# Designs tried in a protein design run: designed miniproteins, single chains. Part 101

Each design is a single chain, and the fold is of that chain. pLDDT is the mean over its residues in the fold that is shown.

## One batch from the design tools (miniprotein)

Design m3362
Fold by ESMFold2-Fast:
Structure m3362 (fold): chain A 92 residues (1-92)
Amino acid sequence: DEDGLTELHRAARAGDVAKVYELILKGADLNAKDKEGRTPLHYAAASPDTSEEARRVVELLEYFGKVKGLADLNAKDKEGKTPEDLRKENGF
């Protein structure tokens, strides 16, 4: 975590659905920001991986963020970009 990256950031970036779910259930901070102001959802949305697993990670983080109130889904990084902005730039 020298760059402010949590285990949840790394799991989200990797598209590891099972690990993301496990970490959320263990109380991982979905609002954790790295040195660039990015949350785990930013990394999931910015992934160039178009697999079903990558999409599931985004859906899981959005679900727990919105429904459980555990995350700000509109959090902006240091470039002023939300996770949705990064997802659109990557072509979904």
Scores: mean pLDDT 75

Design m3363
Fold by ESMFold2-Fast:
Structure m3363 (fold): chain A 89 residues (1-89)
Amino acid sequence: MKEFQEKLGKALREAREKLGLSQKELAERLGLSQSTVSNIERGKILPSEETLEKLYEYAVENKDKELAKLTVEYLTEIGVEELKEAVLK
């Protein structure tokens, strides 16, 4: 899933840059470390289910359809169908 890591990281970076936020400012808004945000944006790590939920909430709040779609696609791939139903309510 390296291709997905890179695609998700790029979408997160674009979402952040669109709002004029630094990696530190985005991390503060998501309740994450700056290191975690940097690693996700570089496609170096796959985020946890908890982090993906936070990314989805952030995407919805900022009307970022691409980031929201990617977070839902990955949650579905890792078998978190019940979380997908709960988040879409």
Scores: mean pLDDT 75

Design m3364
Fold by ESMFold2-Fast:
Structure m3364 (fold): chain A 116 residues (1-116)
Amino acid sequence: MEQNETGLTELHLAAYKGDAEKVKEILEKAEKEGILEELLLAQDNYGLTPLHLAAREGHAEVVEILLEAAKKAGILEELLNAKDNEGYTPLDIAKTLGNEEVLKILEEAKKEAEEK
């Protein structure tokens, strides 16, 4: 897994930009290389995962793609419960910023993780 000085992976950058096609390409490659779980749970220097960045920027489609990849990797609950350096989960960020579409997606994913 490649990171720059900020701890950002290519998945962090694609999630931040809302580039859904690039996110899918990165995740498919990561699955083939056996690093999907590691890449999804990767934290930058602020403790942010790619899901935190997508939730912060309000990129609902990218949020859905990341959650489906996490389900496939068996780490959905771990990803949803990941905290940044300030103690915020992706759900906390979406709620704080008023990203209501992302908030709804994250709340449904949390319910699915608990009822599966």
Scores: mean pLDDT 85

Design m3365
Fold by ESMFold2-Fast:
Structure m3365 (fold): chain A 68 residues (1-68)
Amino acid sequence: VVLQLGDTSQEVLDLQERLSKLGYLDKKYVDGHFGKLTENAVKAFQKDNGLEVDGIAGPKTLEALQKA
């Protein structure tokens, strides 16, 4: 599974909920739409966790989020 800018899904909603709990995304942007603010939150999480900062929630990013 890969989640990126422009995606709209339950998986995006789950991603946003996790980012919000970790402090990367404001809860008001947990809307199931992978917009620029969600992309910025993914990039911030990736930077803090030593991952490639591409703004794309691929397998490595999703695994790191589950462990956080």
Scores: mean pLDDT 84

Design m3366
Fold by ESMFold2-Fast:
Structure m3366 (fold): chain A 83 residues (1-83)
Amino acid sequence: MSPLEKLRKILDRIAQLSQQADASTDLDEVRKILEEIRRLLKEAKEILDSIENPSREEVTLYAAMSLLLAGVEFKVELLEKKL
């Protein structure tokens, strides 16, 4: 599997987790999702760093993952303030 295909699969998984976090009002559930997304983002970064000259598409996929992570972090903050 190419690095690009690996990054696409990781983004798909992060997108699914982000959707689950958006649907949840359970702080503990959203925190567990956040931790899983952080691990997936670390795996994606290791893949990206292994590429001598990453393409714009590969960099854009990682940027999209980072934005989804930020959204879930914000969701945790909102739930903490409401509880």
Scores: mean pLDDT 86

Design m3367
Fold by ESMFold2-Fast:
Structure m3367 (fold): chain A 62 residues (1-62)
Amino acid sequence: LKVGETATVTKDFTALADDYLSLKKGEKITVTAVVDDSWVKATSLSTGEEGLVPVNYLKPVS
């Protein structure tokens, strides 16, 4: 994943803290920053909220 990419959430993720984004399977997000190989910052297209999301929960939209 890279900044500006849209990805589909593959499974439900519940925020662990205020810095994390809660997502449901099938939602779409846009990557706003790459933190490391395991985490990105993203904005939910459904809610407009921003937070940390695990990369392994995401599939890029081609």
Scores: mean pLDDT 81

Design m3368
Fold by ESMFold2-Fast:
Structure m3368 (fold): chain A 69 residues (1-69)
Amino acid sequence: SIAEIKEAFSEFDKDGNGYISAAELRHVMTSLGQNPTDAEVDDMIREADIDGDGQINYEEFVQMLTGKI
């Protein structure tokens, strides 16, 4: 649910900067009952087209989960 997504994102966004890393994204998806491979996580990052740092903001995170999962 959206509440679970928000809670998971805020838990990994320790500094409140609005971004999470690829590793943290994988952990969030696992906590939501998904089993993403490295290739699947990499594909999501590529679709977000983040500035080479491998981080995803909340808006793109929600769009990827609803579109990919």
Scores: mean pLDDT 68

Design m3369
Fold by ESMFold2-Fast:
Structure m3369 (fold): chain A 60 residues (1-60)
Amino acid sequence: SLGEELLKAARAGDLERVKELLKQGSNPTAKDANGFTHLELAANAGHREIVQLLLQELKK
């Protein structure tokens, strides 16, 4: 699913892939198997630019 791909990209710090998935309508409020959102995974990994993109999607 788009949510699963977004989790993977956010965790890996793949900014380009995150942008593409958000453009496709990926929902950043979905949680992984451990209960973490895409935003929390990006924040825990220190990916500030991805955190900003995910916050913009949550603001919509």
Scores: mean pLDDT 77

Design m3370
Fold by ESMFold2-Fast:
Structure m3370 (fold): chain A 64 residues (1-64)
Amino acid sequence: VAEEIEKLLEEAEKALKEGNLEEAKKLVDRASQLIAENKLPADVGLRLRERAAALREELERAEK
């Protein structure tokens, strides 16, 4: 599960760099949902949530 979430966040980062904001947002939302729904080790869950939050902030910045 953690590996799948990491892959989603990696794909979201690539989409964001390519200017595909809609796809990036969908990928970040999906990753965040998986983080919330799954029991992750505390350190892994924190790292993945921080990465997802950083990407959401980048998306909001790009939409300005």
Scores: mean pLDDT 77

Design m3371
Fold by ESMFold2-Fast:
Structure m3371 (fold): chain A 113 residues (1-113)
Amino acid sequence: SALTDRVNRRMTPEEEAAIAGAENALDARGHALMRFGDLLLDVGDMTPLHMAIILQEPVEVVRKLLELGADVNARDHLGYTPLHLAELMGDKETVEVLLEAGADPNAVPQPLP
């Protein structure tokens, strides 16, 4: 419900810490840090769709956010789209849902200048 209420809204660092703090490691700066093998992902400026994917919410939550008008190609602090995060997570079902919703499979991460 909290994620759904923030469709296409960029979260504050405090909101990201509150949501991610249940199951994710946080650094001293209030960013959630996710480990994927040897990759440490700094997660900031995330939409609710990004958060649902990294928190491994059921695919139905992802579908509901997309139905409510979530931007399937929104970029986080590091320029990652929801599709990039789903691919990093190895969540094949979410990858397919995002592609069906119009995610760009050729998008490359574009970090903020």
Scores: mean pLDDT 61

Design m3372
Fold by ESMFold2-Fast:
Structure m3372 (fold): chain A 70 residues (1-70)
Amino acid sequence: MELTEKQRKLIEAARNGDLEKVEELIKEGADVNAVDPSDPEGRTALDYAARNNNLEIAELLRKKGAKHHH
């Protein structure tokens, strides 16, 4: 499947610690488990949030059913 613009923005917001943007994108229907197929590590938004110590975003994503994909 192609990564949508919403999914890309979700991953970027999680990486950057933008909690408000993560909430907005989830409300807009972004898939919390989407993986960028061009990323050789296959990271999800949860993987980026956890790696970058964005704990509030990581907790939010886990509550929404996000999983690690690696």
Scores: mean pLDDT 76

Design m3373
Fold by ESMFold2-Fast:
Order: sequence, then C-alpha cells, then structure tokens
Structure m3373 (fold): chain A 152 residues (1-152)
Amino acid sequence: SDKNIEAWRKVAERLLPEKAEELVKIYQEKSRLFALAALLEALADRLSEEQRERARERLLELLKDPLQSFGVLQQGEDGKASDEEFLAAAVAHLVLLLRDQIVPLSDEQVETVLRALAAVGLRLGEEAVEAVLSGLPPELAERFRAEVERLE
C-alpha cells in the first residue's frame, strides 16, 4: 500500500538519505525484505567505529532474546531508536525470521538475507559473526559461514 511505501521512505531517508530512492525502488519492485537487507549492508558501512561497537553489544543482547528485536525495530521505524540500535534490532529480527520461517522464505530471500547478515557481521566484528552463527539452525549456519568466508 502507498502508506507502507511512504513509511519505508521515511525510514530510508532518515538512515541513508543518499540511497533512499534506490531503497524505495527495491521495496516496490521486490519486497520489504530485499530493501531491508540492502539498507542494513549500507548502514553498517556508514556507522562510526564507536557506533559499530554499540551495535555489536546491542546485537549480542538481542540475540539472547530475539523477540525483543521486533519492538526495537518498530521504535527505529518511528525514529525513536539510534542508527546502531536499528541495525542491531533488524539483524536480530532477520536471524529470528530465518530460524522460525513462520512464513516460508524463497531460496532468493534466504540467500539475500544470509549475504546481508554476513556483510554486516564482518563490519561489526568476530563476536557478532559468532553470535549470528549460534542463532541460526545448523543448515543455515553452515551457509552463513560460507558467505562470511567468501567475503574475507
């Protein structure tokens, strides 16, 4: 709906104004999941070293209770969370999405999410990579490890 597209535009414009139109186009042409994956990869690159450290610490906390990530993600969409908190919550949410698959994901969606998680994990550091790996089911954990190794 136009309301969902405008809500996403506001999130993209706030976090990555220089890429907002590209991210809106991905949302419209593919889905929110593909747009979110692209946003997270670019956002991780934009964060300062201090922000990446805070994102890592917050991600480690949220991966212990991934259901809390949904509330933080909603606060981020409302502009109430910091960029690093939004990144951490979105990563934790994607790990939960891959783990539970209450709505089945396509192979393209799974691959896109694993690539985004690997790219973000490498930017946040080894502890973040290990935490994501531990949160995934074994078959996806092996695929995630392969994506991390490909990017190194």
Scores: mean pLDDT 83

Design m3374
Fold by ESMFold2-Fast:
Structure m3374 (fold): chain A 78 residues (1-78)
Amino acid sequence: MSIEELKKATPESTWKSFKKFDKDGDGVITAEELKEVLTELFGPSYKLTDEEVQRLIAAADKDGDGVIDFAEFVEFVS
């Protein structure tokens, strides 16, 4: 499924959330981007460890590439 087809099938809020996490606009979320956005949302005193971020990536990452694409993100938040 293309990203545009998946975007149409999901709530707009999900796509907006993905855009916030995708800081460089490459269509994937890296562990660094995920950690940065979560730190920004919850403040610098709330910080995930690298291990916790890796576990979140592993839970969403079906293909084992170490990043979350939009399809994996939708499955993770659904």
Scores: mean pLDDT 67

Design m3375
Fold by ESMFold2-Fast:
Structure m3375 (fold): chain A 79 residues (1-79)
Amino acid sequence: SLAEKIAEVQRLAREGVEAIRSGDIEKFEEIAKRLIELANGNPKAIEHVKEALDAARSGDYEKAILHLGRAAQEIIDSL
């Protein structure tokens, strides 16, 4: 259902923030992969996930969290 998809995106965003803040990049990569699947080809959402991954891998956690939030919102808005 739509409500279940929104709940999953919100849960993944929360877990993603926790992974980024703890430096668990492997866990964040798995979360990002699932967010890209949920984006269903939305180019804005996918680009924000990629920017978040790049920022997290480079240690720019503030930028990673910002782009993760933008990705989650774009996915929800396109559901």
Scores: mean pLDDT 90

Design m3376
Fold by ESMFold2-Fast:
Parts: C-alpha cells; structure tokens; sequence
Structure m3376 (fold): chain A 107 residues (1-107)
C-alpha cells in the first residue's frame, strides 16, 4: 500500500479515511507513516480539517495525538476550528477548545 499516494485532487488515503470517519483506517495509515499534515491540491486542507468539518471527533482526536497541526490553514485561511464552526459542528469545536484552541488562535 502506498500510504502517501495522492489522487488527481491531491487527496491521500488519510484524507479520505478522515472525511469518512474511519477511525480504524486512520490508525492503520498513521502506523504506516502517513503524512498527518498532508494538504490536498484543491482546498489546501489537512485530514484533521476534513474530520473536524464532518464532525468525526474520535478521528480528529487521533490525528491531533499523531501530531496534526491544529493551526494549519487552508487556501482560504481557515483552520480546522473555523471549519468546524462554519459547519455547525459544536462537538468538534469543543474538542479544540478543550485543547486551548479558539477561532483565530496561533498556538
């Protein structure tokens, strides 16, 4: 399995697993050395951003534990926190707040 292979839009297997909320697949890919901070070529989004936008809390926590940059910005300048707020995912927002993150925070 090519863990960091990108499709035509720059999505890795980790992006797809995170967007789908597939925690087991996320853990498998991270164990195989998947780039937790890979950005897609369309929006510049990381797997963490996709998990937070979709409200997949356990996947988001696992990605953060694996070293995901919670302050990474997409091509529009949005962090995962800002995407969670925009999508109305209050639970995803609360996870980031518990880790000291708020909209527009740098650290």
Amino acid sequence: MDVNAKDADGYTALHKAARAGDLEKVEELLAKGADVNAKDDVYGRTPLMLALAEGHLEVAEKLIEAGADINAKDKDGNTGFELAVAMGNDEAKKILEERGMEAGMKL
Scores: mean pLDDT 78

Design m3377
Fold by ESMFold2-Fast:
Structure m3377 (fold): chain A 82 residues (1-82)
Amino acid sequence: MKIDEAEVYLALGRMALALGDYETAIKLFEKAIELDPNNAEAYVLLGEAYKKLGKFDEARKYFQKALEIDPNNELAKKLLEE
């Protein structure tokens, strides 16, 4: 079975985000994207981390990337429209 290292980084990034460690969350989500560039959820979570840091332009960029990968991602659509 292939070990999905991208999912491990995604899970660790989610934990960092929940703990308020937004800079660590960003680094972990960036690693997840390096391993799986087509993971729309990783881009949504990266955008959320940037939004928590007040970097709204970066957040929008990543929400747009998530929609390019998965046009049916309702969370990315909602966050981009707000």
Scores: mean pLDDT 80

Design m3378
Fold by ESMFold2-Fast:
Structure m3378 (fold): chain A 57 residues (1-57)
Amino acid sequence: MPGDVDGDGVIDAAELRAVLERMTGKTYSDEEVAALIKEADVDGDGVLDHAEFLRLM
């Protein structure tokens, strides 16, 4: 990528669940994913910015 993408990219619960399942090979509940988002999401929108998501990994 030339470094001029179209924005922040937001990671919601479904996307985070998919990443967690790839990493661990386990199925995660909505509650588990929501808890991780709440811990990383400082504004409480229930989604993560791309940067916050990368910090979780």
Scores: mean pLDDT 67

Design m3379
Fold by ESMFold2-Fast:
Structure m3379 (fold): chain A 56 residues (1-56)
Amino acid sequence: MKARAVKDYEARGPGELTLKKGDIITVQREISDEWWLSEKDGVLGLVPKSAVEIIE
């Protein structure tokens, strides 16, 4: 499932991905109500659900 960043997001911890608005990521799985485990350019990390929208 693909998602697009709706805003810039700076990683706050070593397990998080940094995003720029418009970045496309692949959502792998839900970790919690607030976080998805996602892949960006071969790197796995957490992204907040509020920072992205599902597009595919």
Scores: mean pLDDT 83

Design m3380
Fold by ESMFold2-Fast:
Structure m3380 (fold): chain A 67 residues (1-67)
Amino acid sequence: NNKKFGDKIRRLREDRGYSQRELAEAAGLGQSTISNIERGRIRPSKEQLEKIARALGVPVSELLRGV
């Protein structure tokens, strides 16, 4: 579920004190991309998932847990 996944990314980001812009910069992605993922509008690619996981300091498996 893209929305459940997006909500999880948002919670992990907020828990670390990142804005959407800061997470985007850390992940090497566009801010609009992060916004669309968090809103469940797009499903991230495997490469985007790996970049987001690295930026958040979690394994990719943690992002995929329960999704």
Scores: mean pLDDT 83

Design m3381
Fold by ESMFold2-Fast:
Structure m3381 (fold): chain A 93 residues (1-93)
Amino acid sequence: LKEEIEKLEEEAEKYIKEGKLEEAALKYIQIGILYFKLGDYEKALEYYEKALELAEKANSPLKVEALEGLARVYEALGDYEKAKEYRKKAEEL
């Protein structure tokens, strides 16, 4: 699993260098999912936020997946207000 995350990070960095921001955003979403499954919510938030930034720059539909990821993490943390805010942002896309 640690090796899987490291590989996804390398792939994301490569895509960023190539200007493939949508592909990089997808890799960061995948990393966020893995950290969420591990219960590392701080890292999950970090990678979903990185994915959101790249998806916004690329004007990609992946913004929805990143926002839903953030909402899920905040729900797991018991922050239902932030979770609702991020879900609303995803719905408005």
Scores: mean pLDDT 87

Design m3382
Fold by ESMFold2-Fast:
Structure m3382 (fold): chain A 84 residues (1-84)
Amino acid sequence: SAERYLKLGYFFLLSGQYDEAIEAFKKAIELDPNNAEAYLLLGQAYLRQGKYDEAITWYKKALEIDPNNERAKENLKIAEKVKK
């Protein structure tokens, strides 16, 4: 299920296994494309890899689904500032 891939990706993210986290979060999105948390966590994995353009893209997707997501708003601001 999408929730199982989210949990799997989160465990990879905590372990510093960012490529595996990205793959798991992408699978979660394939199963449930309206899950804002999956896009937020995908953005965080890219941010931790220093892939700021990708992080910005996925944080913006999270905000399209959940405009009030404070974590996505704050992380988007951070990624945009660090990219410059």
Scores: mean pLDDT 87

Design m3383
Fold by ESMFold2-Fast:
Structure m3383 (fold): chain A 73 residues (1-73)
Amino acid sequence: PLSGKVVDTNGNPIKGAKVTVYGVGGVFTDDNGYYSFSGIGTHAVTVSHDGYSTQTKTVTLTSSTTTVNFTLT
């Protein structure tokens, strides 16, 4: 599984940022900027929100939770 937080350059949480795991699906961040996905294997994770540059990270997921945070600019 994957979890994490999406923040701006000032550390403020971004609500409603779209987190896309290629080949799995997409979710939106909650009021505190948090997201989560179930899955295993290596995936490209892309985060986008209006007014910010899209960011992509490649993550390898195991049976243990992997935490990946994003800062949007």
Scores: mean pLDDT 83

Design m3384
Fold by ESMFold2-Fast:
Structure m3384 (fold): chain A 152 residues (1-152)
Amino acid sequence: SDKGIAEWRKLAERVLPEEADELVEIYKQQSRLFAESRLLVALAERLSPEQRERARRLLLELLRDPDRSFGVLEQALKGEASDEEFLAATVAHWVLLLRDEIVPLSDEQRDTVLDALAAVGLRLGEEAVEAVLAGLPPEDAAAFRARVEALR
């Protein structure tokens, strides 16, 4: 929706101001997953220590009950979620995507999500990495672990 695009643009302008216009166009052109992955990795890098702690804690809760992520993402599209809530809910939603519980992903889309999950997980800390590993299907868990090890 126009409102959802406007809220996403506001976040992009705040987190990646030099790239915001290009990311919004990529988002509109159905490369949404790429644009979201790029933005969320940059957002994770810019969180304060207190925001990272809140994001990690919420992520651990949402990975135990991933369906709750839909409610948080709905609030984010209304401009009613914090940065840490949006980050945690999107990561939980990406785990559902890798489980093929929402829509089937192409191999390129799976690689994009796994790369972003590894980068965000490392920024949120070891407990977040372990929780994502526990939530993924075995093959995707192995691919995620390899990416995390490569980034260390």
Scores: mean pLDDT 81

Design m3385
Fold by ESMFold2-Fast:
Structure m3385 (fold): chain A 75 residues (1-75)
Amino acid sequence: SAEEAIRILEETIEKIKAGEATPEEVKENVTRALELLGVDPEAAELAGERIAQLLKQGKVEEAIESLRSLKERAE
């Protein structure tokens, strides 16, 4: 559901802000949220990988902005 996807994205953003999210967890959470929104599994995984790579590179603000954009589109 869209509500479950939004919750996953919000929780993931808060974990990133707290420095508690791993890139692997971010990839898994984004992939699941997008699949709940009806995105193709392969496209969802690719999007999750891209955001996880931002976190791996220390681009925390860009990762958060990407997640906020996905959340806004789900609302």
Scores: mean pLDDT 85

Design m3386
Fold by ESMFold2-Fast:
Structure m3386 (fold): chain A 63 residues (1-63)
Amino acid sequence: LVGDIVVAVKDVPKTTPKTLGLKKGEEVEVVKVLNSDWLLVRSLKTGEEGYVGAGALKVVGRR
């Protein structure tokens, strides 16, 4: 899971300073698995890091 490329399956709003907002279809890299519900991810477009709910992401595998 860490190092995997995952894609947002829906638009994700940025709700707190610690979360990352994503558009549906946007690809991010998994930096850390916090728990079963939350991942720390890095945007491949901006390099910004933030937490995203695991249910909003699908693994596409590139590493």
Scores: mean pLDDT 76

Design m3387
Fold by ESMFold2-Fast:
Structure m3387 (fold): chain A 107 residues (1-107)
Amino acid sequence: SLGAELLRAAAAGDLERVRELIAAGADVNARDARGETPLILAARAGHLEVVELLLENGADIFARDNRGATALNLAGGLSSLVSEEEAALPERQATFEYLAKKFAEAM
């Protein structure tokens, strides 16, 4: 499905594929078996440009996975699934700062 392809592309940071799938009518708020959205997967991986594109196209910044984690939680390394080393990567820090600003704007 387009939603499943979007989840994979977002997790991989494939910006052009994410753009193509959104243009093809993919649900930007699609969920995998763990309740993870494309935004959550991109944020966990630190794919800032994909995060920006998804939010511009109506991704729900408040969406929570089955563990109750948002994209902001996972970008900031607040999930038990993210190592301290991964959380310290510059791209993950930039993604966290961007999401923190957008989360505050959306509240």
Scores: mean pLDDT 80

Design m3388
Fold by ESMFold2-Fast:
Structure m3388 (fold): chain A 59 residues (1-59)
Amino acid sequence: MNILEVIVETGKKRGKATRDELIAAISDEFGLTREQAERVFDLLLSNPKWRALIEPYIK
């Protein structure tokens, strides 16, 4: 499972997920620290194409 799939599946299960819930899901799936998962999530949001793909799943 890639990071985008984790975000999409977490969002689908919750209807929409908070930033903290998505960061926690990334941390749990990939064995990252919260800080590492947050940096990865912020990197995805810094790219307009990736942001557009994940925004529908964020509260």
Scores: mean pLDDT 79

Design m3389
Fold by ESMFold2-Fast:
Structure m3389 (fold): chain A 60 residues (1-60)
Amino acid sequence: MLGLYKAIEDYEAKTEDELSFKKGDILEVLEEVNDNAVLAKSLTTGKEGIVPKYYIEKIE
């Protein structure tokens, strides 16, 4: 686990590999995928998926 992050904006998944989330959702970041994306798990829904880094902020 790389840390806990908070969503700073709503995001709607474009593909099945991406995670949808709402502003204020807490995400557990598991892995860095590339310079602009991470693999994360939503603590709200329990689902995992790709999250754009620009929509999240590290809190832990």
Scores: mean pLDDT 82

Design m3390
Fold by ESMFold2-Fast:
Structure m3390 (fold): chain A 103 residues (1-103)
Amino acid sequence: ALTQSPSSLTVSVGGTATINATASEDVNNNVRWYQQKPGELPKLLAEYGKSVPGYERFSASGSGKNFSLTISNLEASDTAVYYAQAYQDGKWVWGQGTTLTVV
């Protein structure tokens, strides 16, 4: 299983948000982070500890069981649900999501 915390957070424009994910077993660095906005498909932000080109404001870190996504220089458009995904027991498993509101 993959558990995200917090379930929701509110941060000011220009601030920094940190979202955590904890895996029930060691997944090394086999973790992906996604952004999902209402009415859109999830967009990949980072995988295997590396940001997707153009998404360097989204910084993924961690190994083993504990992982974080840090979003710097927050914009109102960053308001979304953020999902972690980890490779466990031969399959990719989704976290429950963290709702970020930027005000």
Scores: mean pLDDT 88

Design m3391
Fold by ESMFold2-Fast:
Structure m3391 (fold): chain A 75 residues (1-75)
Amino acid sequence: SVLPLAARGGDLEAVKALLAAGADVNSPEALNGAVRNGHLEIVEYLLSQGADPALVSEEALAAASPEIRALLARG
């Protein structure tokens, strides 16, 4: 799917457009890709749209920035 590629690549506008077009916000590859690559704004947006923080893998969480880890700990 295209949503994980946009999330991994840091393209917030593409993420917003794909979600508006009906992409699954709970695709674990989308949240994991944003987390792994340090895209704080995309992680915030996905969580605001209902992404489940429990879908983040242990490996992605370990690679996450402190700011992203703090966001995920609130879920």
Scores: mean pLDDT 81

Design m3392
Fold by ESMFold2-Fast:
Structure m3392 (fold): chain A 85 residues (1-85)
Amino acid sequence: DVGLIPAFKDLSKEELLELFKKYDKDGDGVLTKEELKAMLESLGMEPTDAEVDAIIKIIDKDGDGVIDIAEFLEMHEKMLEALKK
């Protein structure tokens, strides 16, 4: 999780939306764990499966095992909040 924070905090809401759309190839409005991991790797990161699982557990309010755009934006907001503490 620590390695994930720097990459995400530097992205604006607009950049997050563009990044989400890039990995949401079908336009279904959700990211799987696999797509999220691939996105993080495109940012030059090498997240562990445990780190990705922890993020999904915290952000996935629907409990469906995928991250929608609202949950994705909330992840960024929570990371920025954690860094300011």
Scores: mean pLDDT 68

Design m3393
Fold by ESMFold2-Fast:
Structure m3393 (fold): chain A 77 residues (1-77)
Amino acid sequence: APALSELDRQLLAAARAGDLARVRELLAQGADPTALDENGESPYNLALKAGHDEVAALLAEAARARGLTPGVALPPP
């Protein structure tokens, strides 16, 4: 598999950290909300595991807006 782009790598880190402003910035720059880390974890799943519900909601919305599904199930509507 190709290496993660710098934007995707930073999005995964920002989601894990709960940095909502950074997540918004990276998504605006074209970061992929469905990118997976080395453990197969999406930014959405990393945000959920860390308890960052607002970041997780933003990532789920970004994936839906692009017609994509994250590497894990989206929250219910």
Scores: mean pLDDT 74

Design m3394
Fold by ESMFold2-Fast:
Structure m3394 (fold): chain A 112 residues (1-112)
Amino acid sequence: GETELHRAARAGDLERVRELLAAGADVNAKNALGLTPLHLAAMYGHLEIVKILLEAGADVNAKDVNGYTPLHYAALVGDEEIIKILLEAGADPNAKNDFGQTAADLLAEARA
Protein backbone atom coordinates (compact mmCIF):
# COMPACT_ATOMS: atom_id res chain seq x y z
CA GLY A 1 0.00 0.00 0.00
CA GLU A 2 1.00 3.66 -0.23
CA THR A 3 3.23 4.81 2.67
CA GLU A 4 3.55 8.22 4.38
CA LEU A 5 6.90 8.59 2.56
CA HIS A 6 5.10 8.29 -0.83
CA ARG A 7 2.66 11.04 0.26
CA ALA A 8 5.42 13.35 1.59
CA ALA A 9 7.54 12.88 -1.57
CA ARG A 10 4.52 13.66 -3.82
CA ALA A 11 3.58 16.74 -1.72
CA GLY A 12 7.12 18.17 -1.65
CA ASP A 13 7.14 18.06 2.17
CA LEU A 14 10.90 18.12 2.71
CA GLU A 15 10.80 18.13 6.54
CA ARG A 16 8.31 15.21 6.63
CA VAL A 17 10.55 13.21 4.23
CA ARG A 18 13.52 13.79 6.60
CA GLU A 19 11.45 12.78 9.68
CA LEU A 20 10.16 9.59 8.01
CA LEU A 21 13.63 8.50 6.80
CA ALA A 22 15.09 9.18 10.29
CA ALA A 23 12.29 6.99 11.73
CA GLY A 24 13.32 4.08 9.45
CA ALA A 25 10.79 4.42 6.63
CA ASP A 26 11.53 2.08 3.68
CA VAL A 27 13.02 4.40 1.02
CA ASN A 28 12.28 1.73 -1.66
CA ALA A 29 8.66 0.93 -0.70
CA LYS A 30 6.38 0.39 -3.72
CA ASN A 31 2.74 1.45 -3.87
CA ALA A 32 0.04 -0.48 -5.81
CA LEU A 33 1.37 0.97 -9.11
CA GLY A 34 4.98 -0.07 -8.29
CA LEU A 35 5.95 3.59 -7.70
CA THR A 36 8.67 4.33 -5.13
CA PRO A 37 9.00 7.70 -3.34
CA LEU A 38 11.79 8.53 -5.84
CA HIS A 39 9.38 8.07 -8.80
CA LEU A 40 6.95 10.53 -7.17
CA ALA A 41 9.63 13.12 -6.27
CA ALA A 42 10.91 13.00 -9.90
CA MET A 43 7.36 13.19 -11.37
CA TYR A 44 6.41 16.21 -9.23
CA GLY A 45 9.74 18.07 -9.70
CA HIS A 46 10.96 18.00 -6.07
CA LEU A 47 14.73 18.27 -6.62
CA GLU A 48 15.81 18.43 -2.93
CA ILE A 49 13.63 15.39 -2.08
CA VAL A 50 15.18 13.49 -5.06
CA LYS A 51 18.64 14.24 -3.57
CA ILE A 52 17.66 13.17 -0.02
CA LEU A 53 16.03 9.92 -1.24
CA LEU A 54 19.15 9.05 -3.30
CA GLU A 55 21.39 9.77 -0.26
CA ALA A 56 19.11 7.46 1.80
CA GLY A 57 19.73 4.58 -0.67
CA ALA A 58 16.80 4.89 -3.09
CA ASP A 59 17.04 2.52 -6.08
CA VAL A 60 17.63 4.96 -8.97
CA ASN A 61 16.62 2.24 -11.50
CA ALA A 62 13.42 1.00 -9.78
CA LYS A 63 10.65 0.12 -12.28
CA ASP A 64 6.93 0.65 -11.76
CA VAL A 65 4.20 -1.74 -13.06
CA ASN A 66 4.69 -0.34 -16.62
CA GLY A 67 8.53 -0.45 -16.53
CA TYR A 68 8.94 3.31 -15.90
CA THR A 69 12.01 4.40 -13.89
CA PRO A 70 12.37 7.74 -12.05
CA LEU A 71 14.42 8.94 -15.05
CA HIS A 72 11.45 8.26 -17.40
CA TYR A 73 9.20 10.45 -15.20
CA ALA A 74 11.79 13.28 -14.97
CA ALA A 75 12.01 13.17 -18.80
CA LEU A 76 8.18 13.23 -19.18
CA VAL A 77 8.03 16.47 -17.14
CA GLY A 78 11.19 17.86 -18.79
CA ASP A 79 13.01 18.58 -15.52
CA GLU A 80 16.65 18.89 -16.66
CA GLU A 81 18.10 19.29 -13.13
CA ILE A 82 16.39 16.11 -11.86
CA ILE A 83 17.46 14.27 -15.06
CA LYS A 84 21.08 15.35 -14.39
CA ILE A 85 21.01 14.27 -10.71
CA LEU A 86 19.45 10.88 -11.56
CA LEU A 87 22.09 10.24 -14.27
CA GLU A 88 24.89 11.25 -11.85
CA ALA A 89 23.40 8.76 -9.33
CA GLY A 90 23.66 5.90 -11.89
CA ALA A 91 20.30 5.98 -13.69
CA ASP A 92 20.40 3.84 -16.86
CA PRO A 93 19.65 6.19 -19.83
CA ASN A 94 19.07 3.12 -22.06
CA ALA A 95 16.39 1.54 -19.84
CA LYS A 96 13.15 0.96 -21.77
CA ASN A 97 9.66 1.00 -20.30
CA ASP A 98 7.09 -1.65 -21.34
CA PHE A 99 6.29 0.51 -24.42
CA GLY A 100 9.93 0.35 -25.65
CA GLN A 101 10.63 4.01 -24.76
CA THR A 102 13.83 5.40 -23.21
CA ALA A 103 13.97 8.61 -21.15
CA ALA A 104 15.37 10.40 -24.26
CA ASP A 105 12.30 9.30 -26.30
CA LEU A 106 9.94 10.72 -23.64
CA LEU A 107 11.93 13.97 -23.29
CA ALA A 108 11.69 14.53 -27.09
CA GLU A 109 7.88 13.97 -26.91
CA ALA A 110 7.54 16.39 -23.94
CA ARG A 111 9.42 19.14 -25.89
CA ALA A 112 7.52 18.62 -29.17
Scores: mean pLDDT 90

Design m3395
Fold by ESMFold2-Fast:
Order: C-alpha cells, then structure tokens, then sequence
Structure m3395 (fold): chain A 64 residues (1-64)
C-alpha cells in the first residue's frame, strides 16, 4: 500500500522467492509487481486488489 523504494524491493524479493515474480528487484511498483501481488493474493485467499497492504504483507511474512 503506497510502497516505494526499499519496501517494494523487499516485496519483489519475497514474491520472487515464492515464484510469483519473475522481474528485476528494482523497487518500482510496475505492472509486473502488481500482477505478482494479485497472483499471490489469489493463492493466499486474500482480496485480489493488487495492493500490498498490511494483510498481504503479513501473509508474505514481511510485517512481523
């Protein structure tokens, strides 16, 4: 949610480790990152909005 820079890189790396993201870990929340977030949200049974909010980050283990 409104993530930029280091937060986006951490998100991209976690999604890449889980096999949902295939792009570069560049810190830019582009279409590839949004698609990876949506794919993960669908897998995790979360609301599919393409936004890495608190629920999505917690499910990824980023907000602990």
Amino acid sequence: FGMTGDDVKELQQRLKDLGFYTGDVDGDYGPATEAAVKAFQKFAGLDVDGIAGPATKKALGLDT
Scores: mean pLDDT 76

Design m3396
Fold by ESMFold2-Fast:
Structure m3396 (fold): chain A 53 residues (1-53)
Amino acid sequence: LEALQERIVRLLGEDPERTFTQRELAEALGVSPATVSRAVRALEARGARLPVR
């Protein structure tokens, strides 16, 4: 996985009962919401089921 995708998976794994918005992930990771959106789509294309809305 790319470094950003690994960080997203790790962050979501820390709080599996929480649903994150792309903006919340962008704030936590210090990237743009568009960058998070692309990374989430790439993970979902690989079959990941992420609690992101």
Scores: mean pLDDT 74

